# Designed miniproteins, single chains: the designs that were tried, part 19

Each design is a single chain, and the fold is of that chain. pLDDT is the mean over its residues in the fold that is shown.

## One batch from the design tools (miniprotein)

Design m639
Fold by ESMFold2-Fast:
Parts: C-alpha cells; sequence; structure tokens
Structure m639 (fold): chain A 77 residues (1-77)
C-alpha cells in the first residue's frame, strides 16, 4: 500500500540517522544500543509485507522512542 511505502521511506531515513549518530558517538554503550535499534529497523523493512499497518506503526513508534531515549541519555549529564 502507499502507507506502507511511506513507512519504509521513514524507516530508511531513521536508519540513516542512527548510522550517522553511531559514527559521532564515542560512548560504547550508546554505539551498541544504536546498532541494535538499526538492526531491528532493517529487519522490520525486510518483513514489511507480512505486517499490518497497525503492527508497522506500533513497531515504528517503539523504535523511534528507543532512539530518542538513547539520544536523551547521550546529550544529558
Amino acid sequence: SREKAIYVTVLGILSGALYFEQRLTSDPEAQRELAEIRKEILELMKNVDTLTLEELKKKYDELAERFNRVEARVLAS
């Protein structure tokens, strides 16, 4: 569907952002967490055709929240 195509595009952008942040971060724990989130994004993209739009949205929201949490910890004291 067109909606699934939009989510794949957004997931691709998020994957790129994670790759960039992983390169800039010197914190080994953050690097590991960012790599794990990116791995899950790539797996989600591979399986997009097997998921409903509701499932895809929930997984996207979870991954985006995890990324934001890692970013907040890295940027905060």
Scores: mean pLDDT 82

Design m640
Fold by ESMFold2-Fast:
Structure m640 (fold): chain A 56 residues (1-56)
Amino acid sequence: EKEEKIEKALDELIKEKGLTPEQVANVRRALEIAAEEGFDIESVKKVILNATAPAA
């Protein structure tokens, strides 16, 4: 079930951010680690979506 939530969050991030395959692999790993550490995947997804950097 957590795996399905990770895949859904990743798909939304790919669509919204236009991630490259390399970035997709890195984000998937980050979401998997967050889930293992007990973080809420939805919250982590929101942090990534709302991340703003002048050089992004």
Scores: mean pLDDT 72

Design m641
Fold by ESMFold2-Fast:
Structure m641 (fold): chain A 72 residues (1-72)
Amino acid sequence: MSPEAEAAVAEFKARYPDTDILPKDAKEVKKGDKVPVSLEDIREALASGVTGAIIESKSEKPDAEVTNTAAE
C-alpha cells in the first residue's frame, strides 16, 4: 500500500509483535484479543514519538468503556 505506511507498520511490529494491524479500515475488535491499530495511528505515533501510548490506549480503553456505553 503506502510505502511510508509499510515502513511504519514494519517498525511498529518490530517493537510490538503482539500488535494486530488492521486492514484498509478497522472493521471490529473482539475486545482484548490483540492490540488493533490503524495505519494512521501508527504513522502519527511514530512521527510524534508516542508509540507506546497507542498500545496502552488500544489495549485498555477500547475494551468496554466506550463501546459498552455506546452500545445501548
Scores: mean pLDDT 52

Design m642
Fold by ESMFold2-Fast:
Structure m642 (fold): chain A 97 residues (1-97)
Amino acid sequence: SELEKAREKFEENFEWALKIVSRPGEPKEKDIEEAADLAYGPLLLKAIVFKDEELRLYLEALRYERIGEELEKLGLYELAEKYYKKAKEYYEKLKAL
């Protein structure tokens, strides 16, 4: 599906962006958000151009979910929970389409 392709491209972009923004070190909180924005931006443009509301909502949910997961790896559990809550809100909006 288009959503499966979008997830694959987001993950590919996010992995590379994290390596770039973190340099040789472990990514910090700010680096994770920056990397997610870099991975998300090009895919969001596709969703806007094609007026794909399903893709737009899915990309927002995926962005927040992946930020949460990377923050959790850093032991930032409270902050990760806030991002997971945001991801859930977007997944619920997606289900309402």
Scores: mean pLDDT 82

Design m643
Fold by ESMFold2-Fast:
Structure m643 (fold): chain A 76 residues (1-76)
Amino acid sequence: EMEELLAEAERLAREAERQGHPELARALKTVSRIAAERGFLRLLREAVETARRGLEEDPEAALKGLQAVRDILLEE
């Protein structure tokens, strides 16, 4: 489950880079790694879903959301 989510996050990050959204890829990777490290499985799942939907609908909104979460996690 955690391994599956991390694999999906990596796949989505590669797709984000291919589509010209490298900052989205970076934010997703950072949030996913920290969430997994701290055992925040729900947050990891939500980050993956946010990136997946963002790539299809609104990558800018997804980027802003993931960056906000990243900044909070790094503050801790």
Scores: mean pLDDT 82

Design m644
Fold by ESMFold2-Fast:
Structure m644 (fold): chain A 77 residues (1-77)
Amino acid sequence: VVITPPSRPPKPECQWMLKVPPEKREALAKKATELGLGSFLPNPQQFSPEHYAALCDVLVDLNRQDLVEELRKVAEA
């Protein structure tokens, strides 16, 4: 199942996904694929801010903040 972004804004802890600079997007997409999250994205090799924010929302709802933190580390490096 591919994640579709909801019409509402992402959770506060996921809003940083909408502001990821272009130079970090490829590394973040690679990390998401390494974590096995690629199947939930329409194009895992290309970063989409809205789809990645929706992915983050789903991970928070599943109590997988550890995966969110792994993605955040790549975006902040």
Scores: mean pLDDT 74

Design m645
Fold by ESMFold2-Fast:
Structure m645 (fold): chain A 70 residues (1-70)
Amino acid sequence: ERVLVREIRAGNVTVRVYEDPAKNTVTIEVELQTPDGTLVSTTELKNVSREEAFRIADHALRSLLRSQAA
């Protein structure tokens, strides 16, 4: 069963981290709201720790926020 373990919202960006313990899989979803619609990017990782997944999610969020602040 896939469980939402972290959700970070900042401006027009939402990053979600899901765990599926049965598959030892973590999914990182990045959602970007634009005037023309919603863009969603999904990355599935296997055999990574929750802490590593949170680090990757934080990096993705910070990268998107920096690109939009220019």
Scores: mean pLDDT 78

Design m646
Fold by ESMFold2-Fast:
Structure m646 (fold): chain A 63 residues (1-63)
Amino acid sequence: MDDVIRRLLDEADRLLRLAREYGRLGGLFNLLGDHDRSVRYFRLASRLYDEARRLRDLARRLS
């Protein structure tokens, strides 16, 4: 059980790092006037944050 919880938390942390990078890229493209790319990266970041939260919530239920 602890192994499953650890894998869920490790995956959540990986997704959070990716979400932060995509959020930064979204902000950069917005500053450059590339609003279509900015919106896509912000949507990717939001989806990754939501997935990371789901994995953390699952890990808490399994603990």
Scores: mean pLDDT 86

Design m647
Fold by ESMFold2-Fast:
Structure m647 (fold): chain A 93 residues (1-93)
Amino acid sequence: SMDEERLEELLTEMAELIMKDLGLPESQLESLKESLRRTLKSIVSNSQDLDVALAQVRLLFHPTADARLSEETRRKIGELAEEAAELIWKLLN
């Protein structure tokens, strides 16, 4: 479906941004995508509604979170993660 294709595009873009910031080899792309998919699916599946899921995603990918990623990269990933969570919610309900 177009929603599944868009989700794959979002996960790929998130993983590529992480790889670029951390200097990780492309061989880790699929592993990072699967980790991101698992995390977002877990948040969505354990949330009572979409608003709760989005609040948890915003907290996890907050620009000021203490991480090795730049603030700008975390901001971009946060935006992509919110769109991905909305698509996962749509695909599960």
Scores: mean pLDDT 83

Design m648
Fold by ESMFold2-Fast:
Structure m648 (fold): chain A 67 residues (1-67)
Amino acid sequence: DERRKELQKKLEEEMGKLADEMKAKDPKNGNELASEKVAELADQMREQEENERRERERRQRLLELLS
């Protein structure tokens, strides 16, 4: 869990750096492209967190059924 939190934080930091770099390279066109890429990466991060939550809930439900 802590390992995955570290990965998520790294992804978040990389997203910020990527957005800043793209804005610096192309102020007009880069801003729009960077925003879309960051949004897509944010969606992927949310999907990963949701999958982890579903797996945790599934395991907990199995434990509750067994108990």
Scores: mean pLDDT 68

Design m649
Fold by ESMFold2-Fast:
Structure m649 (fold): chain A 79 residues (1-79)
Amino acid sequence: SSQSQQAVSRATDAVDAAGGDEERAFELATQALQQSGVPPDVAEQAARLLVESDRAGGEGDVDRARQLSQQALQLVQQS
C-alpha cells in the first residue's frame, strides 16, 4: 500500500540520516515506523532489516541491500 511504502521510505531516510551509526539508525527507523502506525514488534524487525540493507549497500552489495529493503516493506505491508 502507499502508506506502507511511505512508512518504509521515512524509515530509510532516518537510517541515512544516522550516517553509519547502526544503533542510532535502528532507533530512528523504529521511531519513524511507529509514528507511521506500524506495530512496535514489526517496526523493530523492519528497522533491523533496513539497517542491514544500509550496511550491505555501503559494502557494495546492491542486490542484498535491495532484497533486505523489500523484506522490510513486505513485513510492514503484512502488519
Scores: mean pLDDT 88

Design m650
Fold by ESMFold2-Fast:
Structure m650 (fold): chain A 103 residues (1-103)
Amino acid sequence: MYRVTLTFSRPASPVTLGAMAKEMLEAGAIRVVVTFENGSTLDLSGLSADEAAEAIIKKNQRGVRIEAIFPSRELAEKGARAAVAAGRFFDPRLTVSVTIEEI
């Protein structure tokens, strides 16, 4: 299995986070967890991509990290790329580091 970690040097808005989490779930992530700037977490596993985006927006907190688990490296790389592209679409100043590791 592969873990993708997206870390934001500047906390990302709920809209940006929702779009990024949606792309990870649509790419086949089996688990997605968002960590907010206040240290709370939201586990989006088992939600549809749209439900996950809505849950993040409803929580209305800025995020500092997204972690996702993928069954393959190919899906992890696709999910990371799609999430970063979606994030930059909503926030052109998005500063994100991406780590992909085997677990």
Scores: mean pLDDT 89

Design m651
Fold by ESMFold2-Fast:
Structure m651 (fold): chain A 75 residues (1-75)
Amino acid sequence: MATELLQQALEHARLGEEARQRGDYESAARHYRQAARLLLELSELLKDVDPEKAELARRAAQEAQALADEYAALA
């Protein structure tokens, strides 16, 4: 369900930030990549029922993917 995808994405973003704070860039990259994937799934589920929230989820996914790519380069 949409709520479950959002909760899982937020949990992965939190774990990614905690990994970054301890210098574990490999784990940070993996968690942000997973958050991006879940946010893209959320965007697809919402696109026909709530296009505005779908766009917000899509942009959040792009930001999470950018962070994953940045931390992967630092690992």
Scores: mean pLDDT 87

Design m652
Fold by ESMFold2-Fast:
Structure m652 (fold): chain A 71 residues (1-71)
Amino acid sequence: PSTLRLTLDGPAPSPEQVREAVRRAGGTPVAVETSGNTVTVTLETGVDPEALSRAMKELSGREVVGVEPAE
């Protein structure tokens, strides 16, 4: 599994929207945590951060301003 921490340009969307964004990026979500402007996602395998950022913007309107490994 891989864990990513995303920093967004505004409030995090629902965990359901984050899970859907991961699936659209070609990943399988294991766990999702949201806190303020931050989303922490655990995946079975890594995903392309650009694909995940695009899916987040398409589903929630939030821009991803930072992506960090969070293991």
Scores: mean pLDDT 80

Design m653
Fold by ESMFold2-Fast:
Structure m653 (fold): chain A 89 residues (1-89)
Amino acid sequence: SREEAEELREKGKEAEKAGDYKAAVKHYLEAAELYFELEDYEEAGEEYLKALEVARKLYEKTGDKSVLEEVIKKTLEFLLEIIEKSPLR
């Protein structure tokens, strides 16, 4: 539901503030996927971008690019689906 997506967004924000970038990425991706299922494509895109920014920070801090690679892949899959479902809502 939208309420669940909003809760996941808030959990991501709280994790990011706490410096728990892995948890923040997880919650932002879960929120993005749920918004996409709800056809809230703009909100889904915003959460994918938040996940990318946090994953980039994690990579710069740790040198581990695995999370960033996963988020890039998921974001590209989202963008491809949006292109196929043109126009965006």
Scores: mean pLDDT 84

Design m654
Fold by ESMFold2-Fast:
Structure m654 (fold): chain A 76 residues (1-76)
Amino acid sequence: MDELIEELRKLLREKGFSDEQIEEIVKYFRDGMTEEALKEYVELLKNKSLEEILKWFEKQGRTKLAEIVKKALEER
């Protein structure tokens, strides 16, 4: 679990998220995700653009995560 969380943080930093946004996203994955689900999201982050991730979160009804991704897109 902790290794996946560190990989998640690294990927989010590479995509231009702030430390505060990274910790908010990490909290959502820790509080509601199995290790398998977290690993799937890490793979999605590696292979998808921010626009694709935004659409994915919107489709999943993850409004707060979608809001964070949208903010990161606006800041680039």
Scores: mean pLDDT 74

Design m655
Fold by ESMFold2-Fast:
Structure m655 (fold): chain A 56 residues (1-56)
Amino acid sequence: SADERGARAGGAYARYLAEVEGLSPEEAVRHGGLMGEAMGGDREAGIRAAQEALGA
């Protein structure tokens, strides 16, 4: 589903931003949520996936 794809993309994007770009966990999570929303999914699902990906 779009929610599942958005959550997966949001988590992966948050990891990339934290690990490669050096963003704070808070900033990376915010962008993960926005990525999930941009893919037609739920923003909160993207935020949750990003938090889980970053070990929060």
Scores: mean pLDDT 80

Design m656
Fold by ESMFold2-Fast:
Structure m656 (fold): chain A 85 residues (1-85)
Amino acid sequence: SEKVDELVETIKKDFEKGAEKLIEALTSPDPEEQDAAIRALARLFKEDQALANEVFAYISEKLGPEKAREIAQKIAEAVKNKEYD
């Protein structure tokens, strides 16, 4: 919860810093870091779709289309399950 809140707040205040933190968490070997980043992105899609689309475009450019597709599937699953925290 607190980690998800920090990731969402950071991206809203500083796009590049927030996006870099999300990429770091998404590419972490720690499943808890990955889950926090996915939940943060799911919350962004719920609260601010325009910002969420910009963040996802940035991540897709940095990580490539295969990884972006994997992340998109995980975000969709989190949204379906209402995993925003």
Scores: mean pLDDT 86

Design m657
Fold by ESMFold2-Fast:
Structure m657 (fold): chain A 80 residues (1-80)
Amino acid sequence: SVDKIEAEAQQRIADAQARLDKAKAETRKIGREGKELYLAGLVEEAAQLVQDAADRLQAVQDEYNKTVADEQARVAAAKA
């Protein structure tokens, strides 16, 4: 049924949002750690830490965007 497909889509998007929220929180924490390293004069270590965190966040953001698009398409197809 459409209702079941919508409920499953909402759950999958919610799960992807939770992963994204966690990744954003971890990136903010790493940003603070990177700032502390930078202020301590560990500029290269700070830059690498922040870049690695940004790359991981981008991967989670890309997966979130894909999940939303796929689930929205699935719901739209079920309503047609």
Scores: mean pLDDT 89

Design m658
Fold by ESMFold2-Fast:
Structure m658 (fold): chain A 94 residues (1-94)
Amino acid sequence: SHQEAIEAARKLGEKVKEKIRNKEPVELEVPDIVVEETPEDAIEALKKELPAAREYLRERGLEVEYKINEKTEKGRVIAEAILFGAIGEVAREE
């Protein structure tokens, strides 16, 4: 369900933030329900914006050790969005 997808994405984001705060490597696998519930137009928008987000974090010297375990491009784009969002939020806390 849509509500289950929202909760799954929220839980994943919180786990990623915890790993980043503890300076632990992040291994990302997006739940299937999150991939299914994310519309294609949102994926296309993220694909255009993610390079700028990545560059922004690199310019600020924000690096995190991570591995993304996604079979599809859609899953990888969602994983990167969750990762970069989490990095940005943790950076704002410091």
Scores: mean pLDDT 82

Design m659
Fold by ESMFold2-Fast:
Formats: structure tokens, C-alpha cells, sequence
Structure m659 (fold): chain A 92 residues (1-92)
């Protein structure tokens, strides 16, 4: 049972890294270096919230809504993955 919790935590950590890297690439593609740096430094739920706040501000300033929406979905996915990883790790 502990081994299954460890395996699930690892999978959620891997999902977080995949989402984070994909979101960083979108930020680089749109030329938003500040947003890309936020995704590179992203490690917990608070840093996910900071990235989402920056995405919303960029949308309000007339940024590309399709690419910013994709980055927002990835940031939310990263937040879900990190939360689930921490929940599984807490049960170990």
C-alpha cells in the first residue's frame, strides 16, 4: 500500500513537470519572458497562483487569447498534479 502511494506521488510529480515545461514553452513562444520565468520557478500551489495571475493580466492587456488559455489550462493542471502529489506524500 505504501509502495502504491509512492508510485502515485511520483506520477503526479511527473505530470507537474510535463505541464510546467509545456506552459513555459508557450510563454517563450508568445515572447513573455516574465511568464516563462514564473513557470521555470514554479514548484508549489502559491507559484501556480502567481503564474495564473500573470496570465490573466496578459489577457487583459490584449495578449493572444488562444495561447494564454492553453498556458492557463497547463498551469491549472500543474496545480492539480502538485496538490495530489503532496496529498499522497502526506499519507506516507
Amino acid sequence: EKKKLEENAKKFREGFEIDRKAAKQIALDIGDKELAELFEKMKDEESVKEALKKIIESMKKGGNPTLLSAAAILAVGAGINIRLAEEKEKKL
Scores: mean pLDDT 83

Design m660
Fold by ESMFold2-Fast:
Structure m660 (fold): chain A 89 residues (1-89)
Amino acid sequence: LEAALRALRAELERAREAAARGDFESALQHLVDAEPYVVQVINLDPETGLAIAEEVARAIRALERGDAESAVRHLDRAIEIADQALARL
Protein backbone atom coordinates (compact mmCIF):
# COMPACT_ATOMS: atom_id res chain seq x y z
CA LEU A 1 0.00 0.00 0.00
CA GLU A 2 2.72 2.56 0.98
CA ALA A 3 4.66 2.03 -2.30
CA ALA A 4 1.46 2.38 -4.38
CA LEU A 5 0.40 5.56 -2.51
CA ARG A 6 3.88 7.12 -2.94
CA ALA A 7 3.96 6.29 -6.67
CA LEU A 8 0.39 7.60 -7.10
CA ARG A 9 1.21 10.80 -5.19
CA ALA A 10 4.26 11.44 -7.42
CA GLU A 11 2.17 11.12 -10.62
CA LEU A 12 -0.60 13.34 -9.16
CA GLU A 13 2.01 15.98 -8.23
CA ARG A 14 3.44 15.91 -11.78
CA ALA A 15 -0.09 16.22 -13.24
CA ARG A 16 -0.81 19.16 -10.89
CA GLU A 17 2.40 20.98 -11.94
CA ALA A 18 1.61 20.45 -15.65
CA ALA A 19 -2.00 21.65 -15.20
CA ALA A 20 -0.76 24.75 -13.30
CA ARG A 21 1.45 25.58 -16.32
CA GLY A 22 -1.49 25.11 -18.73
CA ASP A 23 0.17 21.98 -20.18
CA PHE A 24 -3.04 19.94 -20.38
CA GLU A 25 -1.50 17.22 -22.61
CA SER A 26 1.26 16.46 -20.07
CA ALA A 27 -1.25 16.67 -17.17
CA LEU A 28 -3.52 14.08 -18.84
CA GLN A 29 -0.52 11.84 -19.63
CA HIS A 30 0.55 11.84 -15.95
CA LEU A 31 -3.01 10.89 -14.96
CA VAL A 32 -2.87 7.97 -17.45
CA ASP A 33 0.45 6.95 -15.84
CA ALA A 34 -1.26 7.20 -12.42
CA GLU A 35 -4.09 4.75 -13.34
CA PRO A 36 -2.28 1.48 -12.42
CA TYR A 37 -1.50 2.94 -8.97
CA VAL A 38 -5.11 4.14 -8.48
CA VAL A 39 -6.29 0.57 -9.27
CA GLN A 40 -3.71 -0.88 -6.85
CA VAL A 41 -4.82 1.50 -4.04
CA ILE A 42 -8.51 0.61 -4.69
CA ASN A 43 -7.61 -3.10 -4.32
CA LEU A 44 -5.60 -2.56 -1.08
CA ASP A 45 -7.63 0.28 0.51
CA PRO A 46 -10.96 0.71 -1.37
CA GLU A 47 -12.17 3.73 0.64
CA THR A 48 -8.99 5.75 -0.04
CA GLY A 49 -8.63 4.52 -3.65
CA LEU A 50 -12.21 5.35 -4.63
CA ALA A 51 -11.96 8.82 -3.02
CA ILE A 52 -8.78 9.53 -5.04
CA ALA A 53 -10.37 8.10 -8.24
CA GLU A 54 -13.34 10.49 -7.84
CA GLU A 55 -11.06 13.56 -7.55
CA VAL A 56 -8.93 12.33 -10.51
CA ALA A 57 -12.11 11.94 -12.64
CA ARG A 58 -13.13 15.52 -11.74
CA ALA A 59 -9.63 16.77 -12.65
CA ILE A 60 -9.81 15.00 -16.05
CA ARG A 61 -13.19 16.65 -16.80
CA ALA A 62 -11.75 20.06 -15.83
CA LEU A 63 -8.70 19.51 -18.11
CA GLU A 64 -11.04 18.53 -20.99
CA ARG A 65 -12.79 21.93 -20.56
CA GLY A 66 -9.45 23.82 -20.36
CA ASP A 67 -10.14 24.76 -16.71
CA ALA A 68 -6.66 24.73 -15.14
CA GLU A 69 -7.80 26.21 -11.80
CA SER A 70 -10.48 23.55 -11.27
CA ALA A 71 -8.09 20.77 -12.36
CA VAL A 72 -5.40 21.95 -9.89
CA ARG A 73 -8.00 22.15 -7.07
CA HIS A 74 -9.15 18.54 -7.65
CA LEU A 75 -5.55 17.27 -7.96
CA ASP A 76 -4.64 19.06 -4.69
CA ARG A 77 -7.60 17.27 -3.04
CA ALA A 78 -6.43 13.88 -4.43
CA ILE A 79 -2.89 14.54 -3.11
CA GLU A 80 -4.33 15.50 0.31
CA ILE A 81 -6.26 12.18 0.46
CA ALA A 82 -3.06 10.26 -0.44
CA ASP A 83 -1.04 12.18 2.20
CA GLN A 84 -3.64 11.44 4.90
CA ALA A 85 -3.57 7.72 4.01
CA LEU A 86 0.27 7.69 4.14
CA ALA A 87 0.17 9.38 7.59
CA ARG A 88 -1.91 6.44 8.90
CA LEU A 89 0.73 3.86 7.85
Scores: mean pLDDT 87

Design m661
Fold by ESMFold2-Fast:
Structure m661 (fold): chain A 80 residues (1-80)
Amino acid sequence: MKLPTVEEIFDLSLEEQKKLFEELKKWAAENHPDKAESISDTLDTILNLREIAVKTGNTTLENLAKKLYEGLINELKELS
């Protein structure tokens, strides 16, 4: 699977990002089962932070969500 960039993910609506994160969770379960739970938890944290950021207009939380996703994708690239 080609991992989407930070820009690709955060240009999506919350609904589209949630759908794509479900696909990432499935990919992780198939390809990295030992890390699937950790990856799933990180993706859920990113979604929660972005939902709060959008709801409250908090750009600091949006930037934190982006940094968490970037860190996750960089870790996953090292595993490929």
Scores: mean pLDDT 81

Design m662
Fold by ESMFold2-Fast:
Structure m662 (fold): chain A 63 residues (1-63)
Amino acid sequence: MSQQLKQQGDQLTQQAIDYIRQGDSVTAGRLLSKSIQKYEQAGDPQAAQQSLQQVSQTAQQVL
């Protein structure tokens, strides 16, 4: 069951990255927040932290 929540978090993280690359930081922020919540519900705080770092690095590179 936790694997499904983790996969949802991964999908939301990728969507957030795509929106940052498109210049939509507001939508990306919402998707990132939802991704973090999915990882926390899955009991994987490391995945949540990696997601935040990955999106932040992409934002700094393109924004």
Scores: mean pLDDT 82

Design m663
Fold by ESMFold2-Fast:
Structure m663 (fold): chain A 85 residues (1-85)
Amino acid sequence: SGDKAHEALARGLKRGAEEAKKAKDLEEAAEAVSEAVREEGLKLGLSEEVAKSLGDGVRDTILEKAKDKEEAVKLAKEYAEALGA
């Protein structure tokens, strides 16, 4: 449902931002946020297909908008805050 997707994004973006700080580059940071969103979605009972789709969408958005790892971490935090995380 939309509520579970919203919660998965909020939790995943918040946790993913912290994990992305440990990444070596932008691609690894985007993947860390993507995986966190997918994992939080699965924990909330979203199907594998939906959880993967949410994670992939987040990764693609970060790669489009962030120029480096620092911006990826900042963007993930800002999106998490916007979602009430």
Scores: mean pLDDT 88

Design m664
Fold by ESMFold2-Fast:
Structure m664 (fold): chain A 90 residues (1-90)
Amino acid sequence: AEEERERHLEDAKRALKNAVDQLYKAGVITEEERENLLKLIEEDPKAAIERLSDLVTQAKAASTEQEIWLGLAEISLYVAKLGLERAEKL
């Protein structure tokens, strides 16, 4: 149970790191914001999901450019949310 929980948490963190990279490539976040978000993922993955979800929503409202990277970030966030939900249930 604990090993499965840790694995789901690790998978969620990996998906969150992918979302951060995708937002950076989309030009939505600065290098400083990227570093801060990577720290937040390690310290509080749930808060990281909320912050990254807000950033994706704001980017979609403000910009029509780099839609591919924003779409990939949404997929990464969805995977992260599923991983954390599974970890919390174990």
Scores: mean pLDDT 81

Design m665
Fold by ESMFold2-Fast:
Structure m665 (fold): chain A 68 residues (1-68)
Amino acid sequence: KAVEAARKAIEALRDGNTEEAVKYFQEAAKLASPGAADAFNSAARWAEKGDVETAIRYAEAALRLEEA
């Protein structure tokens, strides 16, 4: 669930759909463990700032925490 939302967020961000990506990152944060949630919230903030690379790095770190 959190992992699926995060994957949709990363895909949306890569497609240039920043608004949709932010919504999915926020949804992933709500569904994730506390540590992963903080990283997903950071991904959303960096996506809002237009820093796609940093947003994806935070999302990937959060996914590793959630998938472990």
Scores: mean pLDDT 82

Design m666
Fold by ESMFold2-Fast:
Structure m666 (fold): chain A 77 residues (1-77)
Amino acid sequence: MLSEEQELEVHTSMALMTISVAKLAAKKAGDEETAARLDKIAEELLEVYNSDLPLEEKKEKMEELRREAVKLADEAL
């Protein structure tokens, strides 16, 4: 089974993929503003992943950013 750190890596990758798909959908719809906002959320998520924060705090912040991205996509698309 995956270690807790490997699970964080998998969750991070899946979150980034989800944001990338949403960003592509926004661009296809001509919503450049939503695409730019999703790009910023992806950048923040990568910053959290690369930080020296405790594993649990990284998970919480990444989940918060993922929820923000989902809400943004739902509101705009």
Scores: mean pLDDT 77

Design m667
Fold by ESMFold2-Fast:
Structure m667 (fold): chain A 88 residues (1-88)
Amino acid sequence: SEAEKYINEAKELMERAKKADIDTQIELVKEALKLFNKAYEIARKNNDPELYQKAKELIGKAIRELVELYKKKGMSDFEILKFILELK
C-alpha cells in the first residue's frame, strides 16, 4: 500500500540518521516524521486500525529522537516544544 511505502522509506531515513552527523540526523528524522504523518493520515482516512497504531507508534519514536537531538544542539525544552507543535 501507499502508506506502507511511506513507512518503509521513513524507517530507512531513521536508520541512515544513526550514522550521520547531528545536523544531518535532525534533517533525516524530520523527513521521516513527515512520511510517518502521511502514513498516519492514510490509515485514519481508510479506517485501518493496525496501520494507524503502527504509524502512531513510529511518529512517537521519531518525535522522541528529534527532541533528544535538539537537546544535544542546546535548545531549551520550551523552544523544542514550540518547534514540534509547528511540525505538521
Scores: mean pLDDT 85

Design m668
Fold by ESMFold2-Fast:
Structure m668 (fold): chain A 95 residues (1-95)
Amino acid sequence: MLSVDEILEGAREEAEKAVEAAKKGDKNSALRYASIAGDLLRAAAHLLMSQGRFDDAARVGEAADRLYDAARNNSSLEDIIKASEYAIRVAEEVL
């Protein structure tokens, strides 16, 4: 079973890749990396909730929701960057 810290580190790495791809204008790669980061953050939020870490779970869950909103709404590269940078910050603050 992966630790929350391992999942959050993975989410941070995928979100960083999303930012890099978006800054290069590669929307397809940016959306793919953002989606993976969102899935990892959702998994982390679920584990945090099961551990009674409700405030951390809420913050991580909000970051996942912002990534999913960016992916679903065929959002601009700027919106993908914003959602991904927020996810990086939340992952670092919870780690």
Scores: mean pLDDT 85

Design m669
Fold by ESMFold2-Fast:
Structure m669 (fold): chain A 75 residues (1-75)
Amino acid sequence: MTLKVKLPDGSVREYDVSTVEGAIAAVLDLIGLEIETGKEVVLLLDGEEVPLTVDTFLEAAAAGKTLDLKLVPKK
């Protein structure tokens, strides 16, 4: 199954989350984006903020949902 994450520039990242290892890799990729940008990654599902976790990714992929990603300044 595929998780889709829409970035602020309008591009979409696709992750294979058919396994827990794939979902972990997706979480680590988005944490890497925080490190590279110096900003915090905020994920939205249907406009509601959701945690950056393996469970969130598996649930969103199973539902066929796309997550929206925002980059916000770190507090």
Scores: mean pLDDT 80

Design m670
Fold by ESMFold2-Fast:
Structure m670 (fold): chain A 74 residues (1-74)
Amino acid sequence: SSKQKAIEYLDKAIEALEKGDTEGAIRYLEKAKSLIDDPDLREQIDVAIEAARKGDLEMARRIAEGVKAQLLGS
């Protein structure tokens, strides 16, 4: 399902953020966003992308984990 694939991309984004791979993380966050139709979750992913672009990889990771948790709980 699109939801399961979005979670898979969020997991890959989180791994990239933990490794300091900013470009990889942004790519996976954008892929996850493309599979999510919830506008609030899409907005949260945009905030995570902006945090990653600014070098705040810990903030980006925490937001990505939050989006993943919301998808798992829905």
Scores: mean pLDDT 90

Design m671
Fold by ESMFold2-Fast:
Order: C-alpha cells, then structure tokens, then sequence
Structure m671 (fold): chain A 71 residues (1-71)
C-alpha cells in the first residue's frame, strides 16, 4: 500500500497535470487510498474531468496515473 506521503505526492501531481482545483486534493487522496487499481482510478478521474468540462483521453489519464503512482 502507498504511504500517506506517496498518496499526497500522487494527488498533487494529478492536480497539476490536469489543472484541477485545490478543493479536489482530499477527494483525490481518498480515491487513491481506496482504489489500488489504475483502471478504476482512470475511469473515476475521466468522469471527474468530463464533469468539470475538461475531458481528457484515456491514454493521457492512464499515463498520468502510472507516473503519479510510481512516485
């Protein structure tokens, strides 16, 4: 399992990568802790981005998640 420091680093990386508001930081951290699966995280994050009017490709989201989770 990821440490809390790794969870925060991953969440902040995703915030910057997708220009997400700071208000989503705690939700991203919770989702990363809950979902240990990149597929599930990618699906969730794509839905969030679509709802914010900033849709991103599956490839972009998956690459960012793989990068973030490798920190």
Amino acid sequence: MLSEEQVEAAARYLLEAFDLPESLLEYLKEQIRTEGNVEALALWLRHVLEELGRPRSDEEVREALERALAL
Scores: mean pLDDT 80

Design m672
Fold by ESMFold2-Fast:
Structure m672 (fold): chain A 71 residues (1-71)
Amino acid sequence: SAEELEEGKERVRRALEELEKMIKDEEKLEEYRKKAEEALASDDPEYIRRVALELEIDVGLLLIKEAVDKL
């Protein structure tokens, strides 16, 4: 449904925003932007959900790394 598409796209947008705040390496950030742009251009809800989850996992991993680095 259109609601499922918009929810998935909103998840992608939010995850990318978080990655942009945490990642200072422009080359690595460009890879995430490309993934997000491909998902946001898609009308496949499963593909969008998969990309959203992949980006959300990477956000989580970066937060864990930052927490460990402060120990």
Scores: mean pLDDT 86

Design m673
Fold by ESMFold2-Fast:
Structure m673 (fold): chain A 107 residues (1-107)
Amino acid sequence: KLNELALELADYLLRAAQEKDFSDVETVLKILRYLSKHKLTGEAYARLVAAAARFFLAHPDPVLRVIGRSLYEYLRNLVGQDYADYLLSLKPTSTKTAEELLAELEK
């Protein structure tokens, strides 16, 4: 269940970064803080970190861009540069909203 939520959040983050839609950043941060306290599979974790890195790197706030850069460097050390760049380039497939993802957290 948590791995599925992490993959759905990763998909949302890739779409939000592509569309430059940051209106739900506080909801995203709430879900990320929750997931950080739980164990995810390596694949779900890597995909979530990659999507979060891309989302924050696209953000207009310079502080959030620094966080995005730190996540990208961490991911490169975890999975290697080529695979990290591949994960950041994945295309979004879901139309789920941040509110729908938050509702899954509360169950």
Scores: mean pLDDT 79

Design m674
Fold by ESMFold2-Fast:
Structure m674 (fold): chain A 75 residues (1-75)
Amino acid sequence: ERFERLKRELADVKLAPDVTDEVIESLAEKMEGFTDEDIAALVRAAVLIAKANGQDVLTKKHLEFALKGIKPSKR
């Protein structure tokens, strides 16, 4: 469910070679309790981090940094 949603949010984003399906699956597993809006916010934050670093390609590192900054909305 979250894996599919995360892939959907990343569909229009240019991904670096290190952002494999395995990495996306691992990130989705770490996003227990995340809503669809939380997942969208994570991808948006990762894109902003990449742009702040002068990159238009999203890397595994950017996604992991975004994940650290976002807490699940559900208790």
Scores: mean pLDDT 76

